# Ledger of designs, part 7: designed miniproteins, single chains, continued (2)

Each design is a single chain, and the fold is of that chain. pLDDT is the mean over its residues in the fold that is shown.

## One batch from the design tools (miniprotein)

Design m4208
Fold by ESMFold2-Fast:
Structure m4208 (fold): chain A 57 residues (1-57)
Amino acid sequence: EIEEKIKKLEDEKKKLVAEGRAQARTASPEDRMALVSQLTEKLKNIDKEIEKLKKEL
């Protein structure tokens, strides 16, 4: 079901945020900037996919 896929993607976003926070706690300032950039791109891609799936509903 499409709703199941959306839920899975939302769970993935939650996991990525938690993982990013954990990595940021031990990262250098320069690495932290790179991690934030990477996380932002991943979250944006997931949001795009969720929006596409919502249109199918």
Scores: mean pLDDT 80

Design m4209
Fold by ESMFold2-Fast:
Structure m4209 (fold): chain A 79 residues (1-79)
Amino acid sequence: STQSLIDSSLSLSRQGRDLGDQGDRFHDQGDNVTASTLYRQGSDLFDRGSDVGRPADPALSVGNQENGDYFRRLSDQYG
């Protein structure tokens, strides 16, 4: 159902945010290698959330894509 796709997308985006927050904590500790890995994993989850949500909620999909792009840039910067 449309709602099932939205719920799946939101679940993936929450997991992506959680990994991004973990990445920030490791970056603050000076562990840029671990931070880069966590940001990459977060980016991948946001991208999956974008793809899953796109048919049901294009605005949610765009937001997830923007967050994915953001964490991909951080991963590239610190990796």
Scores: mean pLDDT 92

Design m4210
Fold by ESMFold2-Fast:
Structure m4210 (fold): chain A 88 residues (1-88)
Amino acid sequence: MREEKVKEFEKVKEEIEKMLEEGVSLEEIIEKIEKYDKELAVAALIQVAAYYFEQGRIEDALEALRKALEILEQEHLEEEVRRELLAS
């Protein structure tokens, strides 16, 4: 199970890296990432943000980070509700 998840992360990483190198728009990259599981999506968005930051594309990097935070906040709220239901 863990080994298969690592392979999924590697595959997503390679796909995103290729899209970034090919100059695919941030909007198209985000649309593709939104189709992934939340965990994979957050990892991919952080990778996109890091790439744009290295390229000096600060605004694009911040947009990717903002999207990652949005997904993380939604996941945090879902986990918080789950914990309250299980503990109370």
Scores: mean pLDDT 75

Design m4211
Fold by ESMFold2-Fast:
Structure m4211 (fold): chain A 75 residues (1-75)
Amino acid sequence: MEEWAEKLAEEAAEKAKKLAEKAGIKVSEEEFEKAKENMKGQILKMAEAGVSKEEIEKKVKEVIEEDERAAKELA
């Protein structure tokens, strides 16, 4: 479970970083690591609540889409 959550969180953080960089927003190492840890925490919390891996992956995609919108508003 934890290894799966870490991989999913890392993929999500990498996508968010690339989207931000394309928008001209420089992502620091600290911001990247914080985003990854926050995502991992959310994934593990959902898994503990009995949410399926499929549903968790869907919610992670929703968060990435919301982060892209927020980045465009703040840029």
Scores: mean pLDDT 74

Design m4212
Fold by ESMFold2-Fast:
Structure m4212 (fold): chain A 83 residues (1-83)
Amino acid sequence: MEEYEAALEALGEASRRATELLNDPSATREQVEEAEELVREGRRLADEVMRKHDSVKGSSAGMAALAAETDVELARRRVEEQE
């Protein structure tokens, strides 16, 4: 249970950073790449939850990872379009 909550917290932090980049007109590609790495690490935590818990909790963590990846993708697209 603590591992599941830790995964959700890490993924939430990654998504929050991606959202900050979306709202920051000074955001750079380098900052987006850093957010992408945070999301990838959160995804590894979600995989660990899948291994230790039933599919419902693991699927929930995986969906949180997908949401964070989507936020980062939106930030990357915006920054690339401005370059």
Scores: mean pLDDT 76

Design m4213
Fold by ESMFold2-Fast:
Structure m4213 (fold): chain A 60 residues (1-60)
Amino acid sequence: MDEARKMMEEGQRLAQKGMDEMKQAKNIQEVTRGIGQALRGIGLRIEAGIRSGEPAPPVQ
């Protein structure tokens, strides 16, 4: 529960950092790295959601 909250915060930071890197990317390698960071952030948020049992806003 508490750990899930920290994972969500970490995931949000990584997603934000990945997005920022993508915006400043000047070549494909940097874009790919930014995407990787953003995906990792999303993964952490998903894991936090599963662990906490509280679903994120529904997608429909």
Scores: mean pLDDT 72

Design m4214
Fold by ESMFold2-Fast:
Structure m4214 (fold): chain A 89 residues (1-89)
Amino acid sequence: KEDYLKVVEDFTELVLKYTPDPEKQELIRKFSEEVIERIKNMTDEEAEKFLKDLAKKINELYQKKVGPDASREEKLKAIAEAVVELAKE
């Protein structure tokens, strides 16, 4: 439980670092809170599966936003935008 919550917190901080827009930061924080709430109501096995499924969804959106020659910074910005897109749903 503690390790999964820390992973979500660390990932959220990284995404916020590459999201200068305050309105998008609000969406990311709200989404992070929803993810944390779900994890708190799950077993460790359920939390592991949930985070893996979430990572897969983020990766699918990320692959649509970034070209093969993208820089590391562009890739991180694309990951941040993928999280914003999921948060809007």
Scores: mean pLDDT 80

Design m4215
Fold by ESMFold2-Fast:
Structure m4215 (fold): chain A 84 residues (1-84)
Amino acid sequence: KEIEEIREKLKKLIKEQFESFRAMADSIEKLALEKAKAEGDKEKEEEIKKEKEEILKLIEEEEKKALEELEKMSDQELKELMER
């Protein structure tokens, strides 16, 4: 099997995983903002927005690291992962 296909498949899986994390962050923000708005707590609304921005940055950094690690993996290391 072609090593490029393995790398491409793993890259796609990584991207899908982190898209899922971003979708969860969006859902959590929506629920938290609705609660804060119901309470009339403007300070809490700003904190929720900042917290989401920090979470999204962490998700982006971790996705970047995962993709960089995948790119650094040798063809032999990729084959070993498939045999597990």
Scores: mean pLDDT 80

Design m4216
Fold by ESMFold2-Fast:
Structure m4216 (fold): chain A 66 residues (1-66)
Amino acid sequence: MELTLEEAKRILESVEKLGELSPVSLRVGKHDLSRVSSPELQEIINAAETTEELKEAIREIIKAKE
């Protein structure tokens, strides 16, 4: 199912509250975000390898959906 703006915002809030993610949590977050319909946004998500890069990817998704 396609990722909604509200889901993206909730994931960002969760990541910000948790701080530094474990590799497993990072992978799960990337999987949830990979439900975007845009191949460009999907590539940005797949390229994220750190918690900070994941946050940046989520912010880009939110920006694109607003």
Scores: mean pLDDT 72

Design m4217
Fold by ESMFold2-Fast:
Structure m4217 (fold): chain A 103 residues (1-103)
Amino acid sequence: SEKIEELLKLFSSPSPEDQKKALELFKSLSEEEQKEFLEEALKIVPPKSMSPKERAERLLLLGEMYVMIGDYERARTLYQAVLDLIDDPEMRAKAQANLAKLK
């Protein structure tokens, strides 16, 4: 899918603007396309190819996407993975704030 390819490109970008565009494009996808994207995105976050900060940023973005489709259990797992992965106070605060919203 052309939309999934564009979304993967935006998801892989270090730009905060591209990350916002990724969330907006994800919302515009069909449920089937959203699931296909999430399966492909999980393959792009392997331990050896990214810094801990880059991996944490991708995990936060994936968590937000899972919240959008109502998968709060997967979102919690991803936010917890951020807390387990990184000591950065700002990134940890973002993960904790997102976890607190999943009541």
Scores: mean pLDDT 80

Design m4218
Fold by ESMFold2-Fast:
Structure m4218 (fold): chain A 83 residues (1-83)
Amino acid sequence: DDLEKAAGEAYAELLKEYGLEYTSLLINYSPEEGSKSYLISYSEDGKKELHIEIEFKEGKVFVKATLYENGKVVEEKEIEIEV
């Protein structure tokens, strides 16, 4: 649906922004309103990990992205999308 599309687009833009094209793990995906999804993407060399938490609530998508380099947090970003 539109919330899933918005979440997917935000995820794709974050992957592009951080230079990540590899997704190795989907921990918990729930596109239901009031539910949280957790995704992890890795660089091919394993030096970068992008952890993404997505929450669907009241027609909105809340995305929290945390970038790890060599096991340390280097950046956090929060995005709110209205659909």
Scores: mean pLDDT 71

Design m4219
Fold by ESMFold2-Fast:
Structure m4219 (fold): chain A 67 residues (1-67)
Amino acid sequence: AEPAAPPVLSLPAGQILHDAAVRGEVTEEDLARIARELLAKREKYGLSPEEQAAFTRELVERVRARR
């Protein structure tokens, strides 16, 4: 079966996105874009969980800054 809960993000990065979504700070479109950008960076540079968390925080902050 296709993986239903893939570990595409580190636990810290996933938690940051979840918290932002719960607070209504990001839309579903923003979540999809952040996840895609994070995956692309991970594939290209091999980001550590800590780097993924830091990058996720920056992307969430950029979304907040645009609002």
Scores: mean pLDDT 70

Design m4220
Fold by ESMFold2-Fast:
Structure m4220 (fold): chain A 85 residues (1-85)
Amino acid sequence: MNKEAILKGSSLGVAVIKGAVLLSVGGSKEELEEAAKEIEKKIKEAKEAKEKVKETEKAELLIENLENDIKSGELILEDLRKAIE
């Protein structure tokens, strides 16, 4: 159902914002590591939700939005991983 995909994309978006805020404010190594794990999990959930989206004209925009959310998540995850090294 398309609703699940929207909810998983939104959940990933919230996790990305939290990660970006922690990077900006200078979170502890423990906080950055926890945020990285959460984003990694949410990326996986968003990818699974994308696979369940029905192949219709109305689904194409939703798939593109999910791919953009996943890409944003992967970029923030990379920045978080670099910050905890």
Scores: mean pLDDT 80

Design m4221
Fold by ESMFold2-Fast:
Structure m4221 (fold): chain A 77 residues (1-77)
Amino acid sequence: SMQEKLKKLNELREKMLELLDKIVEGVDVEKNVKELEKLEEEMAKLLLELGLATEEEVEKALEAFRKTVELAVEESK
């Protein structure tokens, strides 16, 4: 259902924020970056399934998010 998919979006967002926090803190950076990439893919698929974003919008959002992760990794140093 749409309600279940929206709940999943919120759960993914929360987990991604937790992983970003750990990366900034320098905790298991490589592992957490890989996990974050997986959640990013899940979020992208779910947004497409819900019709909340186009493929082009998802691609741009993923690029922006990767830049955010790069900044978090830099801050962890």
Scores: mean pLDDT 80

Design m4222
Fold by ESMFold2-Fast:
Order: C-alpha cells, then structure tokens, then sequence
Structure m4222 (fold): chain A 84 residues (1-84)
C-alpha cells in the first residue's frame, strides 16, 4: 500500500540516556511539503549500538491525491506496529 505515499519523514522527539544522541543522529529525510500530510508520534523501545532505550518518534507521511485520511491512518497504524 506504499503507492499512496509520496514522502515519509521521521524525527526523534525524545530518547533515553546516552542513546538520545545516537537516535537523533540516525538522520531523517526531509522533503518538500506534500499535498496531504499526516503526523503520528510513537513511543517505542529501540536498540541502538546494543543498548535498549525508549524513544518517541514523530512520523510525518505525505500522501498522493486521492488518499483519504482513514486510509492514511490505517497505513500509519500498520507502520507503527512494524516499528514498535
């Protein structure tokens, strides 16, 4: 269902301990503003350099014309489940 996605951006909003720097340095790809955009924040346990830390990650997804908000939310729920 990626055919409806024009862009995806992820930003680390919060992270624990020394891994906060590493998660912030992972980098996020920023692009121009899409016509339709949805934003979701997910808090998950992530492993970086062999350490587990909690991080809050903000996902911003641009959608193509014709995609509905409900379809966008369903895609984000699936993406969040794969990222959690």
Amino acid sequence: TLEKIESIEAEVVEAEGSLAEDLGKKGVQKRGEPEHEVEVEVTAEVEVDGEVAKATIRYRIGLKEGATKEEAEALLEEAAALSA
Scores: mean pLDDT 54

Design m4223
Fold by ESMFold2-Fast:
Structure m4223 (fold): chain A 98 residues (1-98)
Amino acid sequence: AEELREKLRREIEEITRKARTNGKVSPEDARRLAEIARKARLGGDRELARRAVEALALAAQGDPSLSVEDLRIGAEAARFAGDEELAALLEAAARAQE
């Protein structure tokens, strides 16, 4: 439904706003972004996937200790959205934790 897409989009925007204010995304918010990105990818919503992975990439830049699983989910969603540069960034962040 359009209402669900709009709700998820606003949720991403709120998480991004909090991240700018606090200088980082909380682990819970990062997990939520990964969940939204995965749901968008499985549902075929490239715009929502891109928005979620952009926010997750912002999180990765501010906190290198984000979950490897969440970062890899984000990388898959970024590829689905056609953003190979974001996918590479998220994979690099995941590898940095290994």
Scores: mean pLDDT 79

Design m4224
Fold by ESMFold2-Fast:
Structure m4224 (fold): chain A 93 residues (1-93)
Amino acid sequence: ELERAREEIERLAEEAKEAAKAGDIEAAVEHMERMVDLAEEARDLELMELALEKLMEVMRTVEEYAPDAPVSLVSRMVGLILRLIGEIEDLRL
C-alpha cells in the first residue's frame, strides 16, 4: 500500500515537472493536488515528507521554466506546500 502510494507520488511529480516545462502550470498544480491527497490519505510521515520534497522540486521547476506563471496558480502551489507542512507537524504531535 505505502509502496504503491510512493510510486504514484513519484510518477505524479515527474508529470508535474514535465507539465511545468511545457508551460502547462494548471496541469502541474492538478498533479501537485493529487500528490498531497495521496500523502494525506496514507497518513504516513515518511511518505508525506517525500511528497513535500517532490512538491518543492515541482515549484523550483515552475520558477525556472515559467517565471511568468499566473499568481493565482503559484498561490495554489504555495497553499498545497503549506497544507502538507501542517499535516506533517500534526503527525509529529
Scores: mean pLDDT 86

Design m4225
Fold by ESMFold2-Fast:
Structure m4225 (fold): chain A 63 residues (1-63)
Amino acid sequence: SMMERRKEAEAEAYEIVKKLLEAGASKETALSVTTQVLKDKGFSDEEAERIAKEALEKVLAER
């Protein structure tokens, strides 16, 4: 389903953002890279950016 695809994308985005920030990347770089990965997987620009931003917020909330 589309909801399952979104949940998997959210989990993957979380891991990408987490690893990039742990490696010393900026928040902007983490957002940009994660958004591009999601676009390459077929998400729209708006959906990819939203998922990436939500992932960044989750990673920051757990620090």
Scores: mean pLDDT 83

Design m4226
Fold by ESMFold2-Fast:
Structure m4226 (fold): chain A 96 residues (1-96)
Amino acid sequence: MAEAEVTVVAEGDLPAGGSIEAEHVLTNTSDTAQTYDVAVVLQWREADGSTYSVVAAVETVTLEAGASKTVKAVARNPFDETLPGARVVVVASQAA
């Protein structure tokens, strides 16, 4: 079964062409080795209340039972305008 862990690791106003960097510790809490697909996602909210997201990075991580890895999350604003209240979200899903 694919379960996803979703963690907001940074939040703030992101200027045009600016970047947010953060670290997230991914832990395998299961009793077996697991492979995770880890996505770094930039999210922001528009004035109409809609939430938009772009995938900034993807990596695959295999962790032994109880092991942890620090994921460096980097997201850059690709737009020529400030994104107010932007969030960097790490999504870790078990690979099939």
Scores: mean pLDDT 77

Design m4227
Fold by ESMFold2-Fast:
Structure m4227 (fold): chain A 80 residues (1-80)
Amino acid sequence: GLIEKIERAIERLERERTAETAKKELMELLKDERLSLKQKLRLIGALLRVIGLELEGKEEEAVKVALETLRELLEELKKE
């Protein structure tokens, strides 16, 4: 399901800890038709912040932004 897909994305990003993985996981979720427009806009905002932080050499901050966004999305989906 969608929850399991997001949990797997979080697990991969926690393991890899790279801006490349953060961008990949956010982009894959943006292709998921089960996400609302509001949720997709939130992911787009996170993706732009990740790209900006990566360009500044702040890779750990980029990973943290992506993880926080994915965890918030996961919590929202689990709360109905």
Scores: mean pLDDT 88

Design m4228
Fold by ESMFold2-Fast:
Structure m4228 (fold): chain A 78 residues (1-78)
Amino acid sequence: ARLRVTGSVPAAKASAVAPLLETLAAAAGGRVLEREVRPDGSFTAVVEVPAERAAEFAATLEASIRAMGGTAEVREIA
């Protein structure tokens, strides 16, 4: 499944977003296809994960971003 991720974290935590996306995508057996993280903490990404792992990836990412004081939305696109 292809998932679009959109979110934001506090600017001080922006540098943690890219490693988190890569780690969680790899843990789900997938990869990050596109990624943009801005200095203000806003980010977008497209990830490809096995369809059976998509819900697990989304839930874990949303929880991890919330733990950092941010928000994230994950949407299936293809």
Scores: mean pLDDT 85

Design m4229
Fold by ESMFold2-Fast:
Structure m4229 (fold): chain A 92 residues (1-92)
Amino acid sequence: MKPSDELIEELFKLLDTDGDGKVSKAQVISAIVATGKLSEEEAQKLVDEADKDGDGYLDYEEFKELVLKLTEIFGLEFVPELKEIVKKSLEE
């Protein structure tokens, strides 16, 4: 069992607030840390590994690989939990 491509796309779109097709590493780290499952240092290391070209941003492909790795560690519930946290952050 893996998260659907549609769910990953929705999460990416929520983090891509300016619609440029990329999300900053800082936005992704903040969202992961907000779940309470990882420290800022642990989240930064995982996001740094996903940023294969080292430009400080994740494209959709890099983001998808990161999400799949996180669901392998924390389970499928991690993606909907992360989406809920990102939505609440955008409303406040």
Scores: mean pLDDT 76

Design m4230
Fold by ESMFold2-Fast:
Structure m4230 (fold): chain A 82 residues (1-82)
Amino acid sequence: SHHEKLVEKVEELLEQIKESTDREEILNLMLAVGSLVKEFIPEESARVMERIAEAQKADDEEMKKIAIETAEWTIELLRKLP
């Protein structure tokens, strides 16, 4: 399924976020998640942009938490698609 492959891709990004200790890498991985949301779930574009903006303003620990939560949220949204 197209959605199953997309979920797999976001799960891979989530694992990379969890394993990374580099702010720039985590932000870039979260931007990759955001790009997938904008492309495949355009109705959630404003919400993912808000999550990204909050992460960019946060310290490293809070930024990583927001990035993880954003990836997990994206996986849940993709699983609910028809």
Scores: mean pLDDT 87

Design m4231
Fold by ESMFold2-Fast:
Structure m4231 (fold): chain A 100 residues (1-100)
Amino acid sequence: SLLDEVEELRKQMLELYEEALEKKESDPEAAKKKLEEFIRIGKEVARLVEPHLPALAASLMATLERIEEAVKKNDLDEALELADRALAGIGLAESQLREA
């Protein structure tokens, strides 16, 4: 189902977020690669939820674009703060899909 697919993708994103957080000080380049993969999966989530929750999908895309810019500027603290916000947004989308 759509909900099951979104939940699995969010789980993958959470694992990437945790790995990036662990690596941010010791291996910033590895942390950036984890965040780049996080953004790719996040864009897939936005595409999947857009037909059902267009406002949340648009908000998620905007947050992901801000993460991408932070990564390009080597601002890993901002990128990780925004990634946490993206995960919370997907959790809200899951809640709304579960009730629909």
Scores: mean pLDDT 90

Design m4232
Fold by ESMFold2-Fast:
Structure m4232 (fold): chain A 76 residues (1-76)
Amino acid sequence: MTEKLIENLVKAIREAQDDPFDRDVADALGLIAVAISKIDKNYEEAARITRALAEADPANRDFYEQLAKEYEKLAK
């Protein structure tokens, strides 16, 4: 269930890139998905979602890319 929810959220984040309002909603949902992945200690999924947020939100890209690198380090 969680994996399928994460896949749907990543897809929604990428699809929202063309609309600023949808992008803000996608960012909020992505951060919730990252929080769920952290509770499950699934840092690989947390990194993947954070990478999708970096692609969808250019204004915060550097922040999300740095956060994704930290999750990738924890996934090992």
Scores: mean pLDDT 69

Design m4233
Fold by ESMFold2-Fast:
Structure m4233 (fold): chain A 81 residues (1-81)
Amino acid sequence: MAEAERLFEEAERLLEEAAELIKKGDYKGALEKAIEAYELAIRAAKLAAEAGAISEEEAKEAIAHAREHKEALKKKLKELE
């Protein structure tokens, strides 16, 4: 569980950094940080399920939602190129 908790905390920090980049007008940097945050959230959900902290069903839903958001952000990043 401790590893999953650390990954969730790191994901939260990356989202905070993304918000600061948006305030500075660095939209590309913000998207890159947000994508990384969702990748960490997916990994954290898998570890939390393996540790028995959440159900396999809860992990699958969380991972599916995080993947959907990640793909949307990747599409936006490509549109800025």
Scores: mean pLDDT 81

Design m4234
Fold by ESMFold2-Fast:
Structure m4234 (fold): chain A 98 residues (1-98)
Amino acid sequence: MEKEEEEIFEELKELLRKSGLPEEEIKKAKTAEELMDLYIEAMAAKIHEANPVIDAEKLKEALKKAWEYIKKKEFEKAEELIEKLKEAVDNKEEVVLE
């Protein structure tokens, strides 16, 4: 893994920890792509199970958008998007990308 990819991988792990994903699940991923796939599947399924009014497909789209921000090293935007997703889950509202 190149240095830039290693930095993105570590920053992604930190973002996922801040997003409430268990460290054991984070450790299972060996690449940034696997880590993001794990996050998208686990978070979409878990949030949908906890709050069925939230569309899992829209949630996946939002998480993929967060991944785009991470690739561009715009971690603040990725974190903001994830925070908005958490707020939507808490308020039982529709997931809004922007």
Scores: mean pLDDT 64

Design m4235
Fold by ESMFold2-Fast:
Structure m4235 (fold): chain A 76 residues (1-76)
Amino acid sequence: SVDELRERFDRVVEELRRDRASVEEIEERTVRLSGEFQRALEEHADDPEAVAQLLRVWDEFFRRVEEILDERRREE
């Protein structure tokens, strides 16, 4: 579901912050999650509202990842 994917993405963001993941690890995990996101889009392709929500969830997740990457690069 959209809610389960959002919860998963939030958990990953928290893990990346907590574990002080490297830029390389952050990028690798983001690529894997993009695959899960694409599968979710395919599963809900006949539901425009779910697709719109999934796109927003991905955009929010990617924005948070970019913030973490920016923080890492500034602190190193």
Scores: mean pLDDT 82

Design m4236
Fold by ESMFold2-Fast:
Structure m4236 (fold): chain A 86 residues (1-86)
Amino acid sequence: QRDVEVARRLAESLSMMKGMPIVDVSAPSAEEAREKFRELLKEGKVPRPDPSRTSPEAARAMAELLREEVARIGSELGTKRVEERR
């Protein structure tokens, strides 16, 4: 599944950006994928979809959520370059 591969790559990028461990997850539905995404991020972990146990809809939802989180973290890191921390 193309969306699973995209989501897995995004999870690896997010893991590097946040220094968080990756956890492989199964998600038979988009709703379950969203719930697992929220819970794992709260625990300081990055969810990565298991290609054999994740539906196409769940993979797409997870890819969208991971892409949004990567963009958000990138933006936060950019604003932290403001030198007023001196």
Scores: mean pLDDT 75

Design m4237
Fold by ESMFold2-Fast:
Structure m4237 (fold): chain A 94 residues (1-94)
Amino acid sequence: SPLEELIKRLEEILEKLKKGELSTKEAHQEFSRALMEAYQRLLEAGDLETVARLSAIGSSLSSEFNQAYENDDSEKMAEVLERFIEELRRLLEE
């Protein structure tokens, strides 16, 4: 599932960010790439409903993630990623 792969990728980014293995810039770049790849795969599958729902979640949380990145706040970026993962898990269960 493209959504399951997105969750796994975000969990990897979160763990590396918490360990100091990724800078805020690298975490932001990997997040953007993971999200774009998930959209592309969902569109290829014709799953427009999941695209719309992912977009709604992304719009809500990406603003907070971008603000944390602008502030070089890796702890806040990690908190936002954790909430994003939780929302995606809820979407996957539906």
Scores: mean pLDDT 86

Design m4238
Fold by ESMFold2-Fast:
Structure m4238 (fold): chain A 75 residues (1-75)
Amino acid sequence: MSLDEVLTEEERKEAAEQALELAEEAVRYAKEGDIQKAVSLSTAALLLAALSEDEEVLKEVREKAKEVDKIIEEK
């Protein structure tokens, strides 16, 4: 198997928690009308979720990203 030198197991768990927090903030900023910040936070959350290798976190982050997209489409 490939060795994950980027993150340790503890760092992967931290990344998972940060991914969820950033995803929630992305939805909040989208609702406040700060679309650029919302998109940036959503992208960062998806990257952290991928690095965490936690499928449950990935699912939740993807769902939050869809929420951000829907808010942006409200026009």
Scores: mean pLDDT 78

Design m4239
Fold by ESMFold2-Fast:
Structure m4239 (fold): chain A 110 residues (1-110)
Amino acid sequence: DEVERAINGGPNPERRARFKELYEMTDEEMKKKVDELAERIKSLTPEQKELLRQILARDPAAWERLVRGEIPEEVRDIFADYDDLKTVAKVRGDEEFLKYIDEKIEEALA
C-alpha cells in the first residue's frame, strides 16, 4: 500500500505530515501544487533538466547519484515532490490527475 509505505517508511514526521497534507487537498489545491512544481522545473538549468529527465527515466547512473546524495538539492527536492504527488494520485485512483501531472512535467522539461 502506497499510503502505508509513506506512513511506515520510517518515523519521518515531516514526510508523514506532508503526505497527509497532500492527501487531504482538494483537486484544485493539488493542481496548484503541480503547477508550482512545473514552474520550479522551468527555472532549472538545461543540465539540471537533463538530469531530472534521466532520473524520471530510471537511468541507473542518475538514480545511483540520487541515492548517494550527489544530485543538486533543487533537483532532488523536485523529484521528491513529484513522487509524493504521483503517489497520492495513484492512491486516490485519479487517472485524470496522474495524466495532468505527467503532461505538466513533460511540458516544463521541454
Scores: mean pLDDT 76

Design m4240
Fold by ESMFold2-Fast:
Structure m4240 (fold): chain A 55 residues (1-55)
Amino acid sequence: MEEEIKKKIEELKKNAEFGKESVQRVVSDQKVAQETIDALNAILKKKIEKAKKEM
């Protein structure tokens, strides 16, 4: 099963590259949060611009 193989590989990489995987996960989580904030800001900007045109 792919999941079993990935789990074993990740354990080996964790030993070989101490800390790298943890840093990548934190960066990925922060990127997702930033993308969500950017998406919300874009939606708000479009709504404000549309409201100004409709007035």
Scores: mean pLDDT 67

Design m4241
Fold by ESMFold2-Fast:
Structure m4241 (fold): chain A 84 residues (1-84)
Amino acid sequence: MVLDAEKIAELMYEKGFLETEEEKEALKKLLEGVKVGERLPDEALVYLSRLDLKNLDGVADEEFLKELAEKLDLKSWKELLVPE
């Protein structure tokens, strides 16, 4: 399973966690191709830390994705993944 980088960046921008389109494109690029269970780029953690996440240990695990989905008002963390 692969993160939907575009959707994550778009939702963070819509919710006000990203201030500019440049930050949105930067986060999208940083998250592209990241699979569930892989390490997040350190530069992506700068943006993701704005969400006040408890599970920000640098790994895109299920616990991280569940908390991210809650902060972005999503019903399921699977909505943060590219559809199969």
Scores: mean pLDDT 82

Design m4242
Fold by ESMFold2-Fast:
Structure m4242 (fold): chain A 90 residues (1-90)
Amino acid sequence: EAIDREVEIAVLQIGVAIALHYAPRATDEELPELAEFVENIAKRAESLGLTEAADYARKAAEYFREGNKEQAVEWLQKALDALSAAAERA
């Protein structure tokens, strides 16, 4: 169970890192798909009880849907920081 939780958190960290790396290059046409990707990360984080990370990821997804990449990246970074803190506790 503990190993499964650590793996799940690591997968979410990788997902957020991918989104962070890609976001600055994303076109307006790609932002809705990126928002959906990040929203799925938020849903998974919520299912693991990682409320802070889930809230930050949802905020990032909202900004992607609004076309505000700079704010989305800021909230994605907060989500990654929260996931990293959760991984240290796990």
Scores: mean pLDDT 85

